# Designed miniproteins, single chains, continued (3), part 28

Each design is a single chain, and the fold is of that chain. pLDDT is the mean over its residues in the fold that is shown.

## One batch from the design tools (miniprotein)

Design m8945
Fold by ESMFold2-Fast:
Structure m8945 (fold): chain A 68 residues (1-68)
Amino acid sequence: MSPAERRALELVERILEAVRAGDLERAQELYREYVALLNQLRATDPAAAEAAERRMREMLERLAQELE
């Protein structure tokens, strides 16, 4: 796993922690950082970008299920 892919996955986890804590301002700040990194990864390492996007979708689906 590349360092950039690892950073993207860490940002996904931190975003979800912020959302679960109700800290939407922090979640939005982290999401902007995630999007910037993801745009760089799409150009340099598309597989890492895809892995990060998949992880984000999985965690959002789990969060939605927890809230029901």
Scores: mean pLDDT 78

Design m8946
Fold by ESMFold2-Fast:
Parts: C-alpha cells; sequence; structure tokens
Structure m8946 (fold): chain A 73 residues (1-73)
C-alpha cells in the first residue's frame, strides 16, 4: 500500500539523517509517490513543510511532519 511504502521511505530518511543526499532522495521520492497517488492537499502540504524543515537542517521536525502526513492518508 502507499502508506506502507511511505512508512518505509520515512524510516530510510531517519536512518540516513547524517547523509543529506540519501535522505533528500527519499524525501523527494515520498513527495513524488504522494503526488502520483493523488494524496489530499493536507497531506501534500505536510510533505512540503517537511521538505522545508529538512533544508533548514531540522531533520527531527521534518520526520515528525512526514509521519503526520502518513497518518492522514
Amino acid sequence: SLKELLEEMIEQVEENKDNPVISGLFITAISAEALINKASEEVLKLIEEAGRYFVQGDYEKAIELLKEAVKKL
């Protein structure tokens, strides 16, 4: 399911916090999968906000927002 796929991708973001290239690729993949599967505007906004925190180096907040997005699927 989309939910299971995104949960596994979020785990990879968390495991690779010290590798911004790999973590960034998984965040991009999460965003792409949500968009392709026509997730709600609320879910897409949470993923977009997570991306902003990730770019700022706040990985903990980014992961929190990604997990909230998945709960709303």
Scores: mean pLDDT 85

Design m8947
Fold by ESMFold2-Fast:
Structure m8947 (fold): chain A 84 residues (1-84)
Amino acid sequence: MLLEDIDISKLSRKELAEVVRSLVESDGSIRSLLLSKGIDPSSLSDEELLKTIIDLIKNDPEEVKSSLSKEIYDLLEKIYKTLS
């Protein structure tokens, strides 16, 4: 996946929420992490899902990092840093 073509810092909050939804739908590890915390991503809006992922990285970065691939974690961390 050529994610290097995406400048995360130039995306709007709405576009970032759409990117996060696409990652959750394409990567089972994010879905598994959310379900392990009692969170069903299918029950959330794109904005609510974005906020949930940001809160997980902010509060439990080590758990997120250990649960996801480096590529997915690095992308989510860039999104978190853009919104911080």
Scores: mean pLDDT 78

Design m8948
Fold by ESMFold2-Fast:
Structure m8948 (fold): chain A 57 residues (1-57)
Amino acid sequence: MSAGELGRAGYARIMEAKTEAEMREAAAEVARDLEPQLGPRGAVAAAGSMLRDALAS
């Protein structure tokens, strides 16, 4: 999958989580999935951004 496809799927996964702890766990999984495309720093930044957006919603 492209990084964009993985990002959209990851955001949906985070939003499906019922607790903040589950959202944080989902974000860690998204970071692992994005690492091959974005590198470790980029993956963590992208997943962290998605988590912040989800928590603000």
Scores: mean pLDDT 78

Design m8949
Fold by ESMFold2-Fast:
Structure m8949 (fold): chain A 111 residues (1-111)
Amino acid sequence: ANTASANAYNALGTSLLKQGDYDSAIANFKSAIALNPANAAAYNNLGTALLNLSKYDQAIANYKKAIALSAPTSLIAAQAYYNLALAYSNLGQAAKANANLAKAIAIAQAL
C-alpha cells in the first residue's frame, strides 16, 4: 500500500512538473518520500522541481540523495548525475559539472 501510494504521488508530481506547477510537484514528491523514504526517483524528481525554481543547493542535495539510494549502475543514478551536472553548470562550477556529466555518461554506457 505505502509503495503503491508513493508511486502514485511520484507520478502525479511528474505530471505537475511537466505542466510547470513546480510548487504542487514538490508537495507530491515530498508525499512520495514520506510514504517511501527509499524512493530514489522521487528524490531525483524533487531535485528537478527545485532546479526549475533556481533552488540549486536544495536540488543538489536531493540529486545526491537519489544517487545514494540508487544502484550504482542504474538509469536513476545516470539521470541524477546528469541533473547534478546541470545544477553545477547553473552555479558556474564547470569542473564539478564536467565530472558529474562524465559519470552520467559512463553509467549510461554500462547499461
Scores: mean pLDDT 89

Design m8950
Fold by ESMFold2-Fast:
Structure m8950 (fold): chain A 88 residues (1-88)
Amino acid sequence: SIEELIEKAKSGGMLTAEEARKLAEAAGVGDVPEHKYSFIGSAVYAMLQEEARLGKPLDEATLERIVGLLPAEYQEPVRAVYELIRSS
């Protein structure tokens, strides 16, 4: 379930491409090409690890900087998946 995938992500588990696809679909951004989901999952995990390192959610300035470093085609889906996990 989506809830189980969110719990896995919050607990520091690694998302597979298929799991990243399911989270992207739940976040309303599931219309990306199949080959992009591995990168989306990895980018979201890097953001969650940075959040854990800081001991707090990423502030808006840090979120903008991290997302802004991604290729344009990844910015919206990565941000949407991160916000889905964070809001749960």
Scores: mean pLDDT 83

Design m8951
Fold by ESMFold2-Fast:
Order: C-alpha cells, then structure tokens, then sequence
Structure m8951 (fold): chain A 80 residues (1-80)
C-alpha cells in the first residue's frame, strides 16, 4: 500500500510544519489522525498509539521541536 504510506508520510511532514508555524492545535489534530491511521493499518496497537500520542502532545506542549521531530521520524519508520 504505497499510496497509504505516502499519505501518512505527508501527514507527518504536515504535523511538523504546523508545529514550526506555532499552530500547536493543528499539530495535535494531525498527530491524532496519524496515530489513528497507523492503528487502522495494524502498524501499531491501540496502547502503543496512545503512548506515542502522549509523547507527541508532551513535546508540543513543551515546545520541544527536537523531541517532536525525533518521534515523528520514528512514526515514518513504523509506517513503512
């Protein structure tokens, strides 16, 4: 499913761009969509998705761009 992988990768890039623009609520919404799609594709469990989402939200709330980027890159690897 290369088309599904490309859509998830695009959303991951969008989440990072929203964060860089200071649109933290938009970044959180996009993160929620990415996690939901990874769970739906069977790439992660619901429990794993919840943990990743919490870590991403914590990075956004702390304005920690380096941590946010690292977790997003991990999600790109999971999406493959």
Amino acid sequence: SSSKIKKIEKKIDEAYQLFKQGDFEGAKITVTEIVSELVAEGKISIDEGGKIQTQLFDAIDNKDGEKFKKILEKMKEIAK
Scores: mean pLDDT 86

Design m8952
Fold by ESMFold2-Fast:
Structure m8952 (fold): chain A 69 residues (1-69)
Amino acid sequence: SIRDQILQGFRTLAMEGELFVAERAVKNGKYDVAKQIIDSLKKDISDLPPEIQQKVNKRIEELQKKIKE
């Protein structure tokens, strides 16, 4: 429905905001903070459409590659 599309849009926008914070944490060397945000995002995307999951997961994978343990 149109309502579901609107709600999905808001959820996607919120997750992009969290990804932005994670990207800044990586830039500042705060890898523990970035990992915590990534773990939360992975759990939060499980009920989103596959197309959105792929987009978010791709960005998460890029962030994880920048994080060195």
Scores: mean pLDDT 78

Design m8953
Fold by ESMFold2-Fast:
Structure m8953 (fold): chain A 58 residues (1-58)
Amino acid sequence: SLVQQLKELLDQLTELVKKMVELSRKKSADAQKEYDALWEKVQQLTAEISKLRAQLEA
């Protein structure tokens, strides 16, 4: 269902955010590069969540 897909995307977002918080504490150049890559994935995932939410309210 669309609700189940939304839950899965939200769980993925939560997991990415947790990784970003850990990376922010490491203060290394490699951690910063990985943080930037995860931030890009968060932006993409947030767009997918917004699209799915619009479908649920249609």
Scores: mean pLDDT 82

Design m8954
Fold by ESMFold2-Fast:
Formats: structure tokens, C-alpha cells, sequence
Structure m8954 (fold): chain A 96 residues (1-96)
């Protein structure tokens, strides 16, 4: 967890979205009580644990952040853009 906090600080200072994504993924594993390496955890397992432990709004935000973090880690620019569009739509829906 100290590592995730340090990565988050670096991401804020540099504006590096890949560092922010890495910090978020490590935070999420700890938050959900997963002690396995990040590489051994499926997106399906992460989403299932979030559904069990988080309220619907927090789960929705967490799912978007998870998808953005995974897309940034893989360098999938199209997937990052899709997540950003969904985030904008969700923000507009919740602001209404």
C-alpha cells in the first residue's frame, strides 16, 4: 500500500496517467482484500468483488477507473477513449 500511495503522488506531480493507473490498481487490490499479484487477478474477479463490497455509485465509478487503468497499462488508446465517454455520460446523468 505504501507503494500505491507513492505512485499516486508521482502521478499527480507529473500528470502521468500510467502511474495513476498503476497506483489505482494496487489500491483496488488492497481495498478488495486480494493478496495475489496484479497479473493473476482477472477483471471479472475484480468486478465481482466490487459488486459485493461497494454501493452502486461507488461500484460504477470503480468499474470505470478499473477499465481506464487496464486500458492505459495495455496502451489501448481506443478503450481509454470509450471509458472517458462513459464517464462523461455518467457524470451528466448523476448531475441531473
Amino acid sequence: MEEAVRLGELAERTGDKRLAAEAYLRYLLSRLGIDRPLEEVSEEELLARMAAQMDPKRQAVGALLLREALALREGDEAAVEEVREEARRLAEEWAA
Scores: mean pLDDT 67

Design m8955
Fold by ESMFold2-Fast:
Structure m8955 (fold): chain A 74 residues (1-74)
Amino acid sequence: SLESKLRSAELPDSLITETVQFYNELPEDKKPDFLKEINDFLESERLRPAKDPAHQLVARALSIIGIMEDFRLK
């Protein structure tokens, strides 16, 4: 599930809840594209070495927020 993927990426619970709610409220025709963007991003992050965990976590959260903002404008 989307929630499980976001949780495995160690995102804050508040952001996980917001992202899942955003996804659930998207038009059905936009949901597959949103899931693809999130999955592609999380897969790229999974392959990155954790050199600075604190900075990587903040950057990851900002990227998820940016994906939601991009879809809000589509």
Scores: mean pLDDT 79

Design m8956
Fold by ESMFold2-Fast:
Structure m8956 (fold): chain A 91 residues (1-91)
Amino acid sequence: VADELRKKKEEAEKESRKKWEEAQAEVARLAEAALQGTPEEARRRLEEAVAILEETAKFHEELGNKDGAEEMRGMREHFREGGEALIKAKE
């Protein structure tokens, strides 16, 4: 029972880290694409990045990693604010 709980925690931490790394890499790629696109393309890339961050935050939350979920949602908010400012500057 204790070993099963430990394995579940280790697996959850491993999946959490993997999702974090994947989300960061994808969001960085989408941010670069948004800088070079039209305002409409930048909006689409921003929405995609925000969705990835929110999905990753929910994944962390489901695993009981509240700190990781809050960090992802904080990143999502900052990315949304920066992206909206960028889109406005392109218009």
Scores: mean pLDDT 75

Design m8957
Fold by ESMFold2-Fast:
Structure m8957 (fold): chain A 72 residues (1-72)
Amino acid sequence: MEKEMLEKMEKAKKELRENVEKLTDEEEKEAAEKVLELSEGVKTPEEMLVAVARAAGYSDEQIEEMLKKGKE
């Protein structure tokens, strides 16, 4: 389980990095780069999801629902 989640997290980080490089909007690129910096410090897939979702403007309630759905 843990290994599978770590692999998903690494894949998500790679996809996010590739998407950031494709951004042409300066504001979106800056926000996405900030999210990447935050993700580099996280130790668990849950922390990564929380950091990304908060940076994207999701509420704590929405983040909790995303975490529940991800575990099921």
Scores: mean pLDDT 66

Design m8958
Fold by ESMFold2-Fast:
Structure m8958 (fold): chain A 68 residues (1-68)
Amino acid sequence: SIDELEAELRELMRRAGVSEETIERILALVRQGRGDAAGALLRHAGVSDAMMEELARLIRELIELATA
């Protein structure tokens, strides 16, 4: 479900050291279908390349589910 994917994405961002304020901004961008903008903000927040791959996969799945 969308709620379960958002919860997983939120938890993964917390483990990556992303602030709660930035997490909420990322989720807002993802809900708008702005995956590229969300990725840019995560990179600016200092998320590692390995974590970016996992986050990008979840973001893509969430956008696909939300826009179906």
Scores: mean pLDDT 83

Design m8959
Fold by ESMFold2-Fast:
Structure m8959 (fold): chain A 114 residues (1-114)
Amino acid sequence: DKLDKKLEELTEEAKERLKNKDLSEEEKEMVERLYEALKKGIEEYFKTLAEIAEERGLEEVAELFRKASTSSNGGEYRDKAIELLLKLIEEGNEAARKILLSSLIAQIKYQLES
């Protein structure tokens, strides 16, 4: 669907930016924070995403990631958070774009180092 295509495009961009070491200092900080959280587990990862989103004024995104970290329906809340981030990116929200790209880069880095 349209969301899957957008997520695929952002994932390819994340791979290229990681390969080329083309990250801002803010993005490097978010990637490192998310990567360290991933090493602790999926619950800590979603909790860290919620904290980053809240710090950047994305309160609805933060609430969805908090629910993903604590709920038996974590996958459903994760999917809703990603959908909302993609919608915000379409509307030109730079914070949402940086968060989603940094999360994808952290996941790629974790997969390569595991």
Scores: mean pLDDT 86

Design m8960
Fold by ESMFold2-Fast:
Structure m8960 (fold): chain A 62 residues (1-62)
Amino acid sequence: SWSKEEIDAILNALRERMDKANVSESEKNEHLKQFRDLLEKNPNDVDGIDKLVLKLVELENS
């Protein structure tokens, strides 16, 4: 499973991507919360991670 430091590094990288794409603060916070919850509770849920990555791409292009 991921360490706290590894999870924080991943979420910081995702936050930077969303900031660069001008994603709203509310959508950014919700997506980061969902990603954190997944990585902390179900880090081996590949399908769940893939769905969140696809949502990130959608947010970057909306």
Scores: mean pLDDT 82

Design m8961
Fold by ESMFold2-Fast:
Structure m8961 (fold): chain A 92 residues (1-92)
Amino acid sequence: SMETVEEFEKRFLEAAKPLVEEYSPKYRELLAQTSEEAKEEAIKLVEEFFEKLKEIAKKLAKELNVDEKVLEEFLEAIEKGREAMIEAIRAR
């Protein structure tokens, strides 16, 4: 239902907030550096961050009985975000 999707999105954002607060400062610090090592660390950090986002989404979808199609589309959006950030880092 629409109400279930709205609750899922709200709880996802609430659960993701501490993760963003943990990862964002480290990511910004690594991006400020121009070394190859910092680039590799930034890519690893992005991969870890998005994997944790996927796990949060899967757990909440199960708890709230979210439709499988809604979860698939949500995970696809997360994956596209991961790919875009890694491509941006590699383009440096």
Scores: mean pLDDT 87

Design m8962
Fold by ESMFold2-Fast:
Structure m8962 (fold): chain A 55 residues (1-55)
Amino acid sequence: PPPAYPALSREELELVAGLVKAAVPERAAEVDAILTLPPEQASAALSALLDGLLA
């Protein structure tokens, strides 16, 4: 089965978001929108964003 995505803590979400914004500043607004979500949904949305960036 596909791996379970562990929910990131708010602290981990902020750290990952900071790294993404530093690496891809043009996605900063999208990352900021994701951070407004609850941690569980934010972690899933961040994972989807990173997956899209990997292509």
Scores: mean pLDDT 74

Design m8963
Fold by ESMFold2-Fast:
Structure m8963 (fold): chain A 88 residues (1-88)
Amino acid sequence: MVTVEVTREAVAAAAGGVRATVTAVATAPEEDAERAKRVAEELAELGARAVASADEAEARRLNEEALRLAEEAEKEGIKVLVGTTEAA
């Protein structure tokens, strides 16, 4: 198994401009390492864009897209975790 971790920083619009870090982790067999990396990169990007969005509808759509991507990846045997940490 290979684990790919991708981190993106964003300024959280809904939290009054607080810095946030979005981390996506994808775990897959070694033969799927490139796919896992792409999934982690896309999930981290979608999460960062959602966090930075001042439009609640856009943020919701980006989060729904990320959820669908994660579900599709899991059907292919890629385990996915996405977390957001705000700077205190």
Scores: mean pLDDT 79

Design m8964
Fold by ESMFold2-Fast:
Structure m8964 (fold): chain A 88 residues (1-88)
Amino acid sequence: GSLKAPEGLEKALKYVQEAIKNSKTGRDAAAATGAALSVIGAMLDIQLGLMSEEEAIKTAIGGVKGLVDRSTDPGTKEAAQKGLEALE
């Protein structure tokens, strides 16, 4: 694979991708995409040695929690919540 990451980050990314697919509005899709980029960035920061695993996970938690707080579609919010649980 192109990125090697802790299992929690990989699971969170899969759930955030599900949140994108479940989005019924452009707003929720944009928020879910932002959360996906936060998780990918965390994976990349670990891979490049720019951030510790703990700090990268905290950054990903912030991005996914932001998606839970901002999403309005029930399916998007549920998928985002599962992503957050994978990181905690």
Scores: mean pLDDT 80

Design m8965
Fold by ESMFold2-Fast:
Structure m8965 (fold): chain A 58 residues (1-58)
Amino acid sequence: ERERREREELVRRGKEWGELASTAEGSGKMMGLSVEEQSEAMEVMAKAQKIEEEERRR
């Protein structure tokens, strides 16, 4: 259950970053982040996408 909750939080954070990236204003703010912060956002988005794809395959 704890791992499931962590996955749900990861998916939620990934969607939040994806929504920000899909808007012109949000994309501009993401470009203002440090390289480390941008890397973390991209990793969270990639992990969220992978989890969603695995769920869709089932």
Scores: mean pLDDT 72

Design m8966
Fold by ESMFold2-Fast:
Structure m8966 (fold): chain A 100 residues (1-100)
Amino acid sequence: MSHEELVERFEKVAEELLEKLSEVLSEEQLKKVEKIVRDALKTFRNAPNLSKEELEKKKAEIVKKFTEFRSSLTNPEAQMLVDLLEQEVKATFDEIINLI
């Protein structure tokens, strides 16, 4: 899969998961997770300009943001959807890093 195809796949999956999250999260909580997703997407788009070490560091930073966000949630369905979104972010980072 090309870098562009990986980014497009992530965008589609993230949009579907965010739509489901919009049904179980408050507007404030949704804005917070959307910001984390936007930070991940910006990193993926900029990945050709980043080293493997920089990508691994960005992966760790973004994963930490998901962990902190998940810990603020009390709804089990919201927690599950955030876990799925975090796994998609991790998988996309690993696939992009493997292209370098």
Scores: mean pLDDT 87

Design m8967
Fold by ESMFold2-Fast:
Formats: structure tokens, C-alpha cells, sequence
Structure m8967 (fold): chain A 56 residues (1-56)
């Protein structure tokens, strides 16, 4: 679901604070392993990067 994808992106950001690239990679790997589309993965990676940059 889109809600699940958002939570995965936010969790990836929390696990990788101030590292937007690693947060995006982490979110992408998890979503691809769960069978999400490339479109959803791309949007979630962007969200994870933004959230990671906002931490601290």
C-alpha cells in the first residue's frame, strides 16, 4: 500500500539520519524486495532522502 511505502521510507530515513543517499538506497531495496513498482520505489526514495536531510 502507499501507506506502507511511506512508512518504509520514513523508517529508512530514521535509520540513516543526515545520509539521504543511504536512506534512499535502504528504502529502495526494501520496497523492491516487497514487489513495489518502480514508480512507487522512486517516490519513496525521494521521500526517504528528504526526511533524512530533515533529521537533526
Amino acid sequence: SMEEARKIAEDAALANPNDPVKAAITAGKELRSRGYSDEVVRRAQLLAGIKARELK
Scores: mean pLDDT 82

Design m8968
Fold by ESMFold2-Fast:
Structure m8968 (fold): chain A 94 residues (1-94)
Amino acid sequence: MSDQEIAAVVAALEALLSDPGTELEIDGNTITITHSDDPLIVATFESAIDGLKTIPSVEVEVEGNTAVLTLHGSDAALARLNARLEALRAKYGK
C-alpha cells in the first residue's frame, strides 16, 4: 500500500465512523465494516465501498450491511494504516 492508498482508506472509513450506528473491527490485514439499517447512511456506505473497490491493494466483499476489506501491503504499511484507524476509532468513540 502507498501512502496515498492509506489516506484513501482512512478517508472512506472516517465518513462511515462519523455515523454512531457504524461498527468497525480490525483483525490483522482484515477490516470488517457494519452499518446500521438506517437508510441515511446507506448512500454514504455504498459510495465509500465503491471508492474502496478502486484501490488496487484493497479487496472488498459485501454481504447485506457488512463489508469485509482484505488489505494487501507490507507489515510496515499495514501498521501505519492500523495506527491511523485506531486514532480514528478513538476520535469517534468506537
Scores: mean pLDDT 79

Design m8969
Fold by ESMFold2-Fast:
Structure m8969 (fold): chain A 116 residues (1-116)
Amino acid sequence: MTTTVALSPEAIAAIGEALGVELLAARVTVDGDTLSVGVTAPDLAAARRAAEALAEALRQAGGEVTAVVFSETADRATAVVVARAADPEATAVRALGLLSPVAAADLARALAAPAA
């Protein structure tokens, strides 16, 4: 079963401040043992900086980063960091906590909520 969590504007702002970049959106997707963290930024440089920091945070949290994928539209860039972990939900919360306790709390709350 695939679980996707869109982070709150507060969590997005907190991650952006920690990285020194502006972020427009952030999402975490868990599917089996696969974890994906997607970020949308105004430009590719900001998306790359966010992806590098997220990849390092995921490695420090015990995840195995398998891919980093970039895509650009006319006015935005998106980066998706893909990792594998034995406990992808706990790994995602731990990784976000390395960047911002606000982001970690937001994700943990969303993951603990009953399925809609």
Scores: mean pLDDT 83

Design m8970
Fold by ESMFold2-Fast:
Structure m8970 (fold): chain A 96 residues (1-96)
Amino acid sequence: AATLNNLGNLLQSQGKLDEAEASYKQAIAIYEKIYTPSSPPEVSINLAITLNNLGNLLQSQGKLDEAEASYASALTIYTEVLGEEHPNTLAVRDKL
């Protein structure tokens, strides 16, 4: 899953935006399937990072409604795991 997020970042840097989107979405699907309330915080944080990266990509493509949904999902996870005042939580809130 982390490898797919990294692949998405690489594809985005190369201008392969559709392939980057697919890689992020695949990473998200894997994280969502393995996430449980007893999972290590690392799983939740990696999911939130990938959702934020997908949001950034979708925003750059003008897919603003989809970007907002991805940011909102990332915000929920960051708020629950890191708290409302954490820099990562605040950075995502500023995008909504």
Scores: mean pLDDT 78

Design m8971
Fold by ESMFold2-Fast:
Structure m8971 (fold): chain A 100 residues (1-100)
Amino acid sequence: SLEELLEAVEKVAKILGVDEETVKRAKEIVEKYKDDEELAIKLAAEVLALSVPYEKIDEAIEKLEEYLKTTKNEATKKLAEATIEALRDIKAAFDAMRKL
């Protein structure tokens, strides 16, 4: 549900230590794309992941993976998994650019 996804954004953002403006943007994305849950999760995850500094990406992934072991909430699990994927993609792209 929309309410569960909005709560999931708050929980994932808190683990990542992202600022209130980033949380607000991720929530606005979830509300805008509320009729397409998969797209809403993907875009919110990308907004959250893009706010993490490169040097903190590995720590952010580790914290989210640890959180996934304890959470039973499906919306939070889906958002956290999507955020881990987005963080890995961002890191891979940055590492690829460094080799150019």
Scores: mean pLDDT 87

Design m8972
Fold by ESMFold2-Fast:
Structure m8972 (fold): chain A 91 residues (1-91)
Amino acid sequence: MAPAELFEELTPAQLDEALARLDAEEPSASGGLAEQIRISRRALEAMRAGAPVEEVNALALRLAADVLEARGADEALVERFRAMAEELAAK
């Protein structure tokens, strides 16, 4: 399992390009790829709305933890993702 990749602060132009790429990939995506696109979209839309990068990354980690929990992943792994999200949200 790949570690969670954290978002960096993007310019408005980079955000628009990233969201356009997700829009292009979304119609053909299924399963885990569809879930990853959903998480990335919500994170990028939060950033475009003016959320700080730490809040964006905390949101992405919480959504990833929810997906892992729904799939029956190890509880310790789910808790670690949630703990990382709380650490980022603490500023």
Scores: mean pLDDT 74

Design m8973
Fold by ESMFold2-Fast:
Structure m8973 (fold): chain A 91 residues (1-91)
Amino acid sequence: STEELRRRIEELIREAEELIKEAKEMLENPGNDLKSLLRAIALALRAIGLLIDAEALRKVAPEELLPLVEEAIRLAEEALKLAMEALKKIK
């Protein structure tokens, strides 16, 4: 249903925004230990998962929901970019 798809897209957007927040916090204080490295890797993997899910939803979403899917993809890409930058600072 359209409502079910909308909720799934909105959930992806919320998860991506949370990852962006976490990645920004790591960029401000990247750390230099294994725990910090594993956290940055986990954020990057979660962002990749959100991108895969958003791309799958793009294939099945009605035209009405495509702008929301595009927003989910944009935010997931931003989360991945920030997580990778955090990884570079730790490494």
Scores: mean pLDDT 87

Design m8974
Fold by ESMFold2-Fast:
Structure m8974 (fold): chain A 100 residues (1-100)
Amino acid sequence: MASKEELEEIRKEALDLFKDNFPLMLKSLSLEEAKKLIVEEFEITLKDLIEEKKVSDELAKEFVEKFIEELSKILKEAGVPQEFIDELAEEIKKVAKEVL
């Protein structure tokens, strides 16, 4: 079972990977394709946390909320349109609701 501290490290690692790859993704992919890839990677990460690491629903929900907040900040700093950020956040919330 993952601790709260381990979840914070996992979230930071995932977000750092996205931050490093976003400039390349936005250059190579359409915004719609980038959104799908981000959502798919998030779903894989969340399922691993629930199925393999046996994270509680409470900690998983906190992880999702913090992930969306921090991802939104990274995308705003990268110059991504607010409408895209809002749509991406809603897709992530939908996936989280289906997994949890």
Scores: mean pLDDT 78

Design m8975
Fold by ESMFold2-Fast:
Structure m8975 (fold): chain A 79 residues (1-79)
Amino acid sequence: NVIPELSPEQALALARWLLANWEELEAFLRTLSPEEAKRRIDNVIAFLETVKARYPDNAELNALLDEIIARYRALLEEL
């Protein structure tokens, strides 16, 4: 498929980057139309769920990805 295959280390780095830049990402999404913001969030959640499915036994990675997914889902409820 077209989604790049991240190593566990790359996925962990991405998760930490998303959390570190959360305020900027949220602010940007709130500047978009609700329809566009929802579409982008749905795509990101789908990607993160794919990463989780690839490394189901990586507890640290899955905990960080679950936190990020929860933040995106909470944002969807506010849009």
Scores: mean pLDDT 84

Design m8976
Fold by ESMFold2-Fast:
Structure m8976 (fold): chain A 69 residues (1-69)
Amino acid sequence: KEEAEKIRAEGTARANQVLADSQALADEIEKLYGDEGKTLGQQVRGQGLLEAARILTRADNEAKALEEK
C-alpha cells in the first residue's frame, strides 16, 4: 500500500515538473522569437501536457498492480 502511494506521489511530482519545465521553455521561446515563438511555445506546452498525462497514467497503473498483490 505505501509503495503504491509513493509511486502515485512520485508520478504526480514528475508530471508537475514536466508541466513547469515545458511552460518555462515555452515562455523563453516566445520571448526570443516573438510571434513565431508563440506557435513553438504552444507546441512545447502541448508536448508537456501529453508527457505529464503519460507519467500520471503509468504511475497509476503501476500503483494499481501493486495494490492487487
Scores: mean pLDDT 82

Design m8977
Fold by ESMFold2-Fast:
Structure m8977 (fold): chain A 68 residues (1-68)
Amino acid sequence: PSFDQVYEELKELNKEDPDMSVVEAAERIAERLGVSPSQVIDVIRRMTRPTGRYPGTVKEALEAIEKN
């Protein structure tokens, strides 16, 4: 999946449950995009790498992505 696809899905999940774990979020995004959860987790890791901290929750993932 693309960074843009995963980012849009994370924003929607954050509106519903910002405390949702990245693992659970990856499972839900994977189901919607027709890919494996591991592929979504790999994209999230790449998107958050510049901040040096791996996010535990959807809220933390979005904060890490937006910090640039």
Scores: mean pLDDT 77

Design m8978
Fold by ESMFold2-Fast:
Structure m8978 (fold): chain A 100 residues (1-100)
Amino acid sequence: MVKVTIEGPTSVAAGSTLTITATAENTGDKPVSVFVSVYDAADPTKLVASDYLSFGPGSGTVTLTVTNLEAGKTYIVKARVFDAETGKLLAEDSKTVTVT
């Protein structure tokens, strides 16, 4: 079984740093890849920031630091876990962050 959870604030001040941590748990024996991505909620086709980690059994943590967030905007954070061999989506979590 594969699980992922996003931790971080639901709001940040403009000009401040947003720190998001995604923790993935892999109780299977196959490697997985965890992608953490930040999108503008008004234009979800545009990726603002991303990072990833590939690992085997156990747990893995991705910490993503985002700067230059725009005042008055809302951002969507997605953490997605894929089978590293097939690219199949195994787990997902999402969070919304508002910028004051």
Scores: mean pLDDT 83

Design m8979
Fold by ESMFold2-Fast:
Structure m8979 (fold): chain A 94 residues (1-94)
Amino acid sequence: MITAEQVEEAERLARTAVEQLRKLVPEASDETLAAIGQLVRSAALRVLRERGKLTAEDVTREVERLISLAIPEIQALRDAVLEAVREAVDELLG
């Protein structure tokens, strides 16, 4: 079962990743950024559920998997999203 603290951790990671992505892709729409934020949050929650803790490797792997299943507009941002997630993990967990 996911704890309230783990949900907050996943939400902080998603927000930080969206902030980093906005710097890398300033032309991205708010709708696209919100969709990517939800994708990162879902990835983090899955990692926490399966592994009990967040690591850059596990989160990046799950985000990459979810991007491969996403719409083409999100797939086009794959490299920027993965960079944003790595920066967010380093900032929060480093």
Scores: mean pLDDT 85

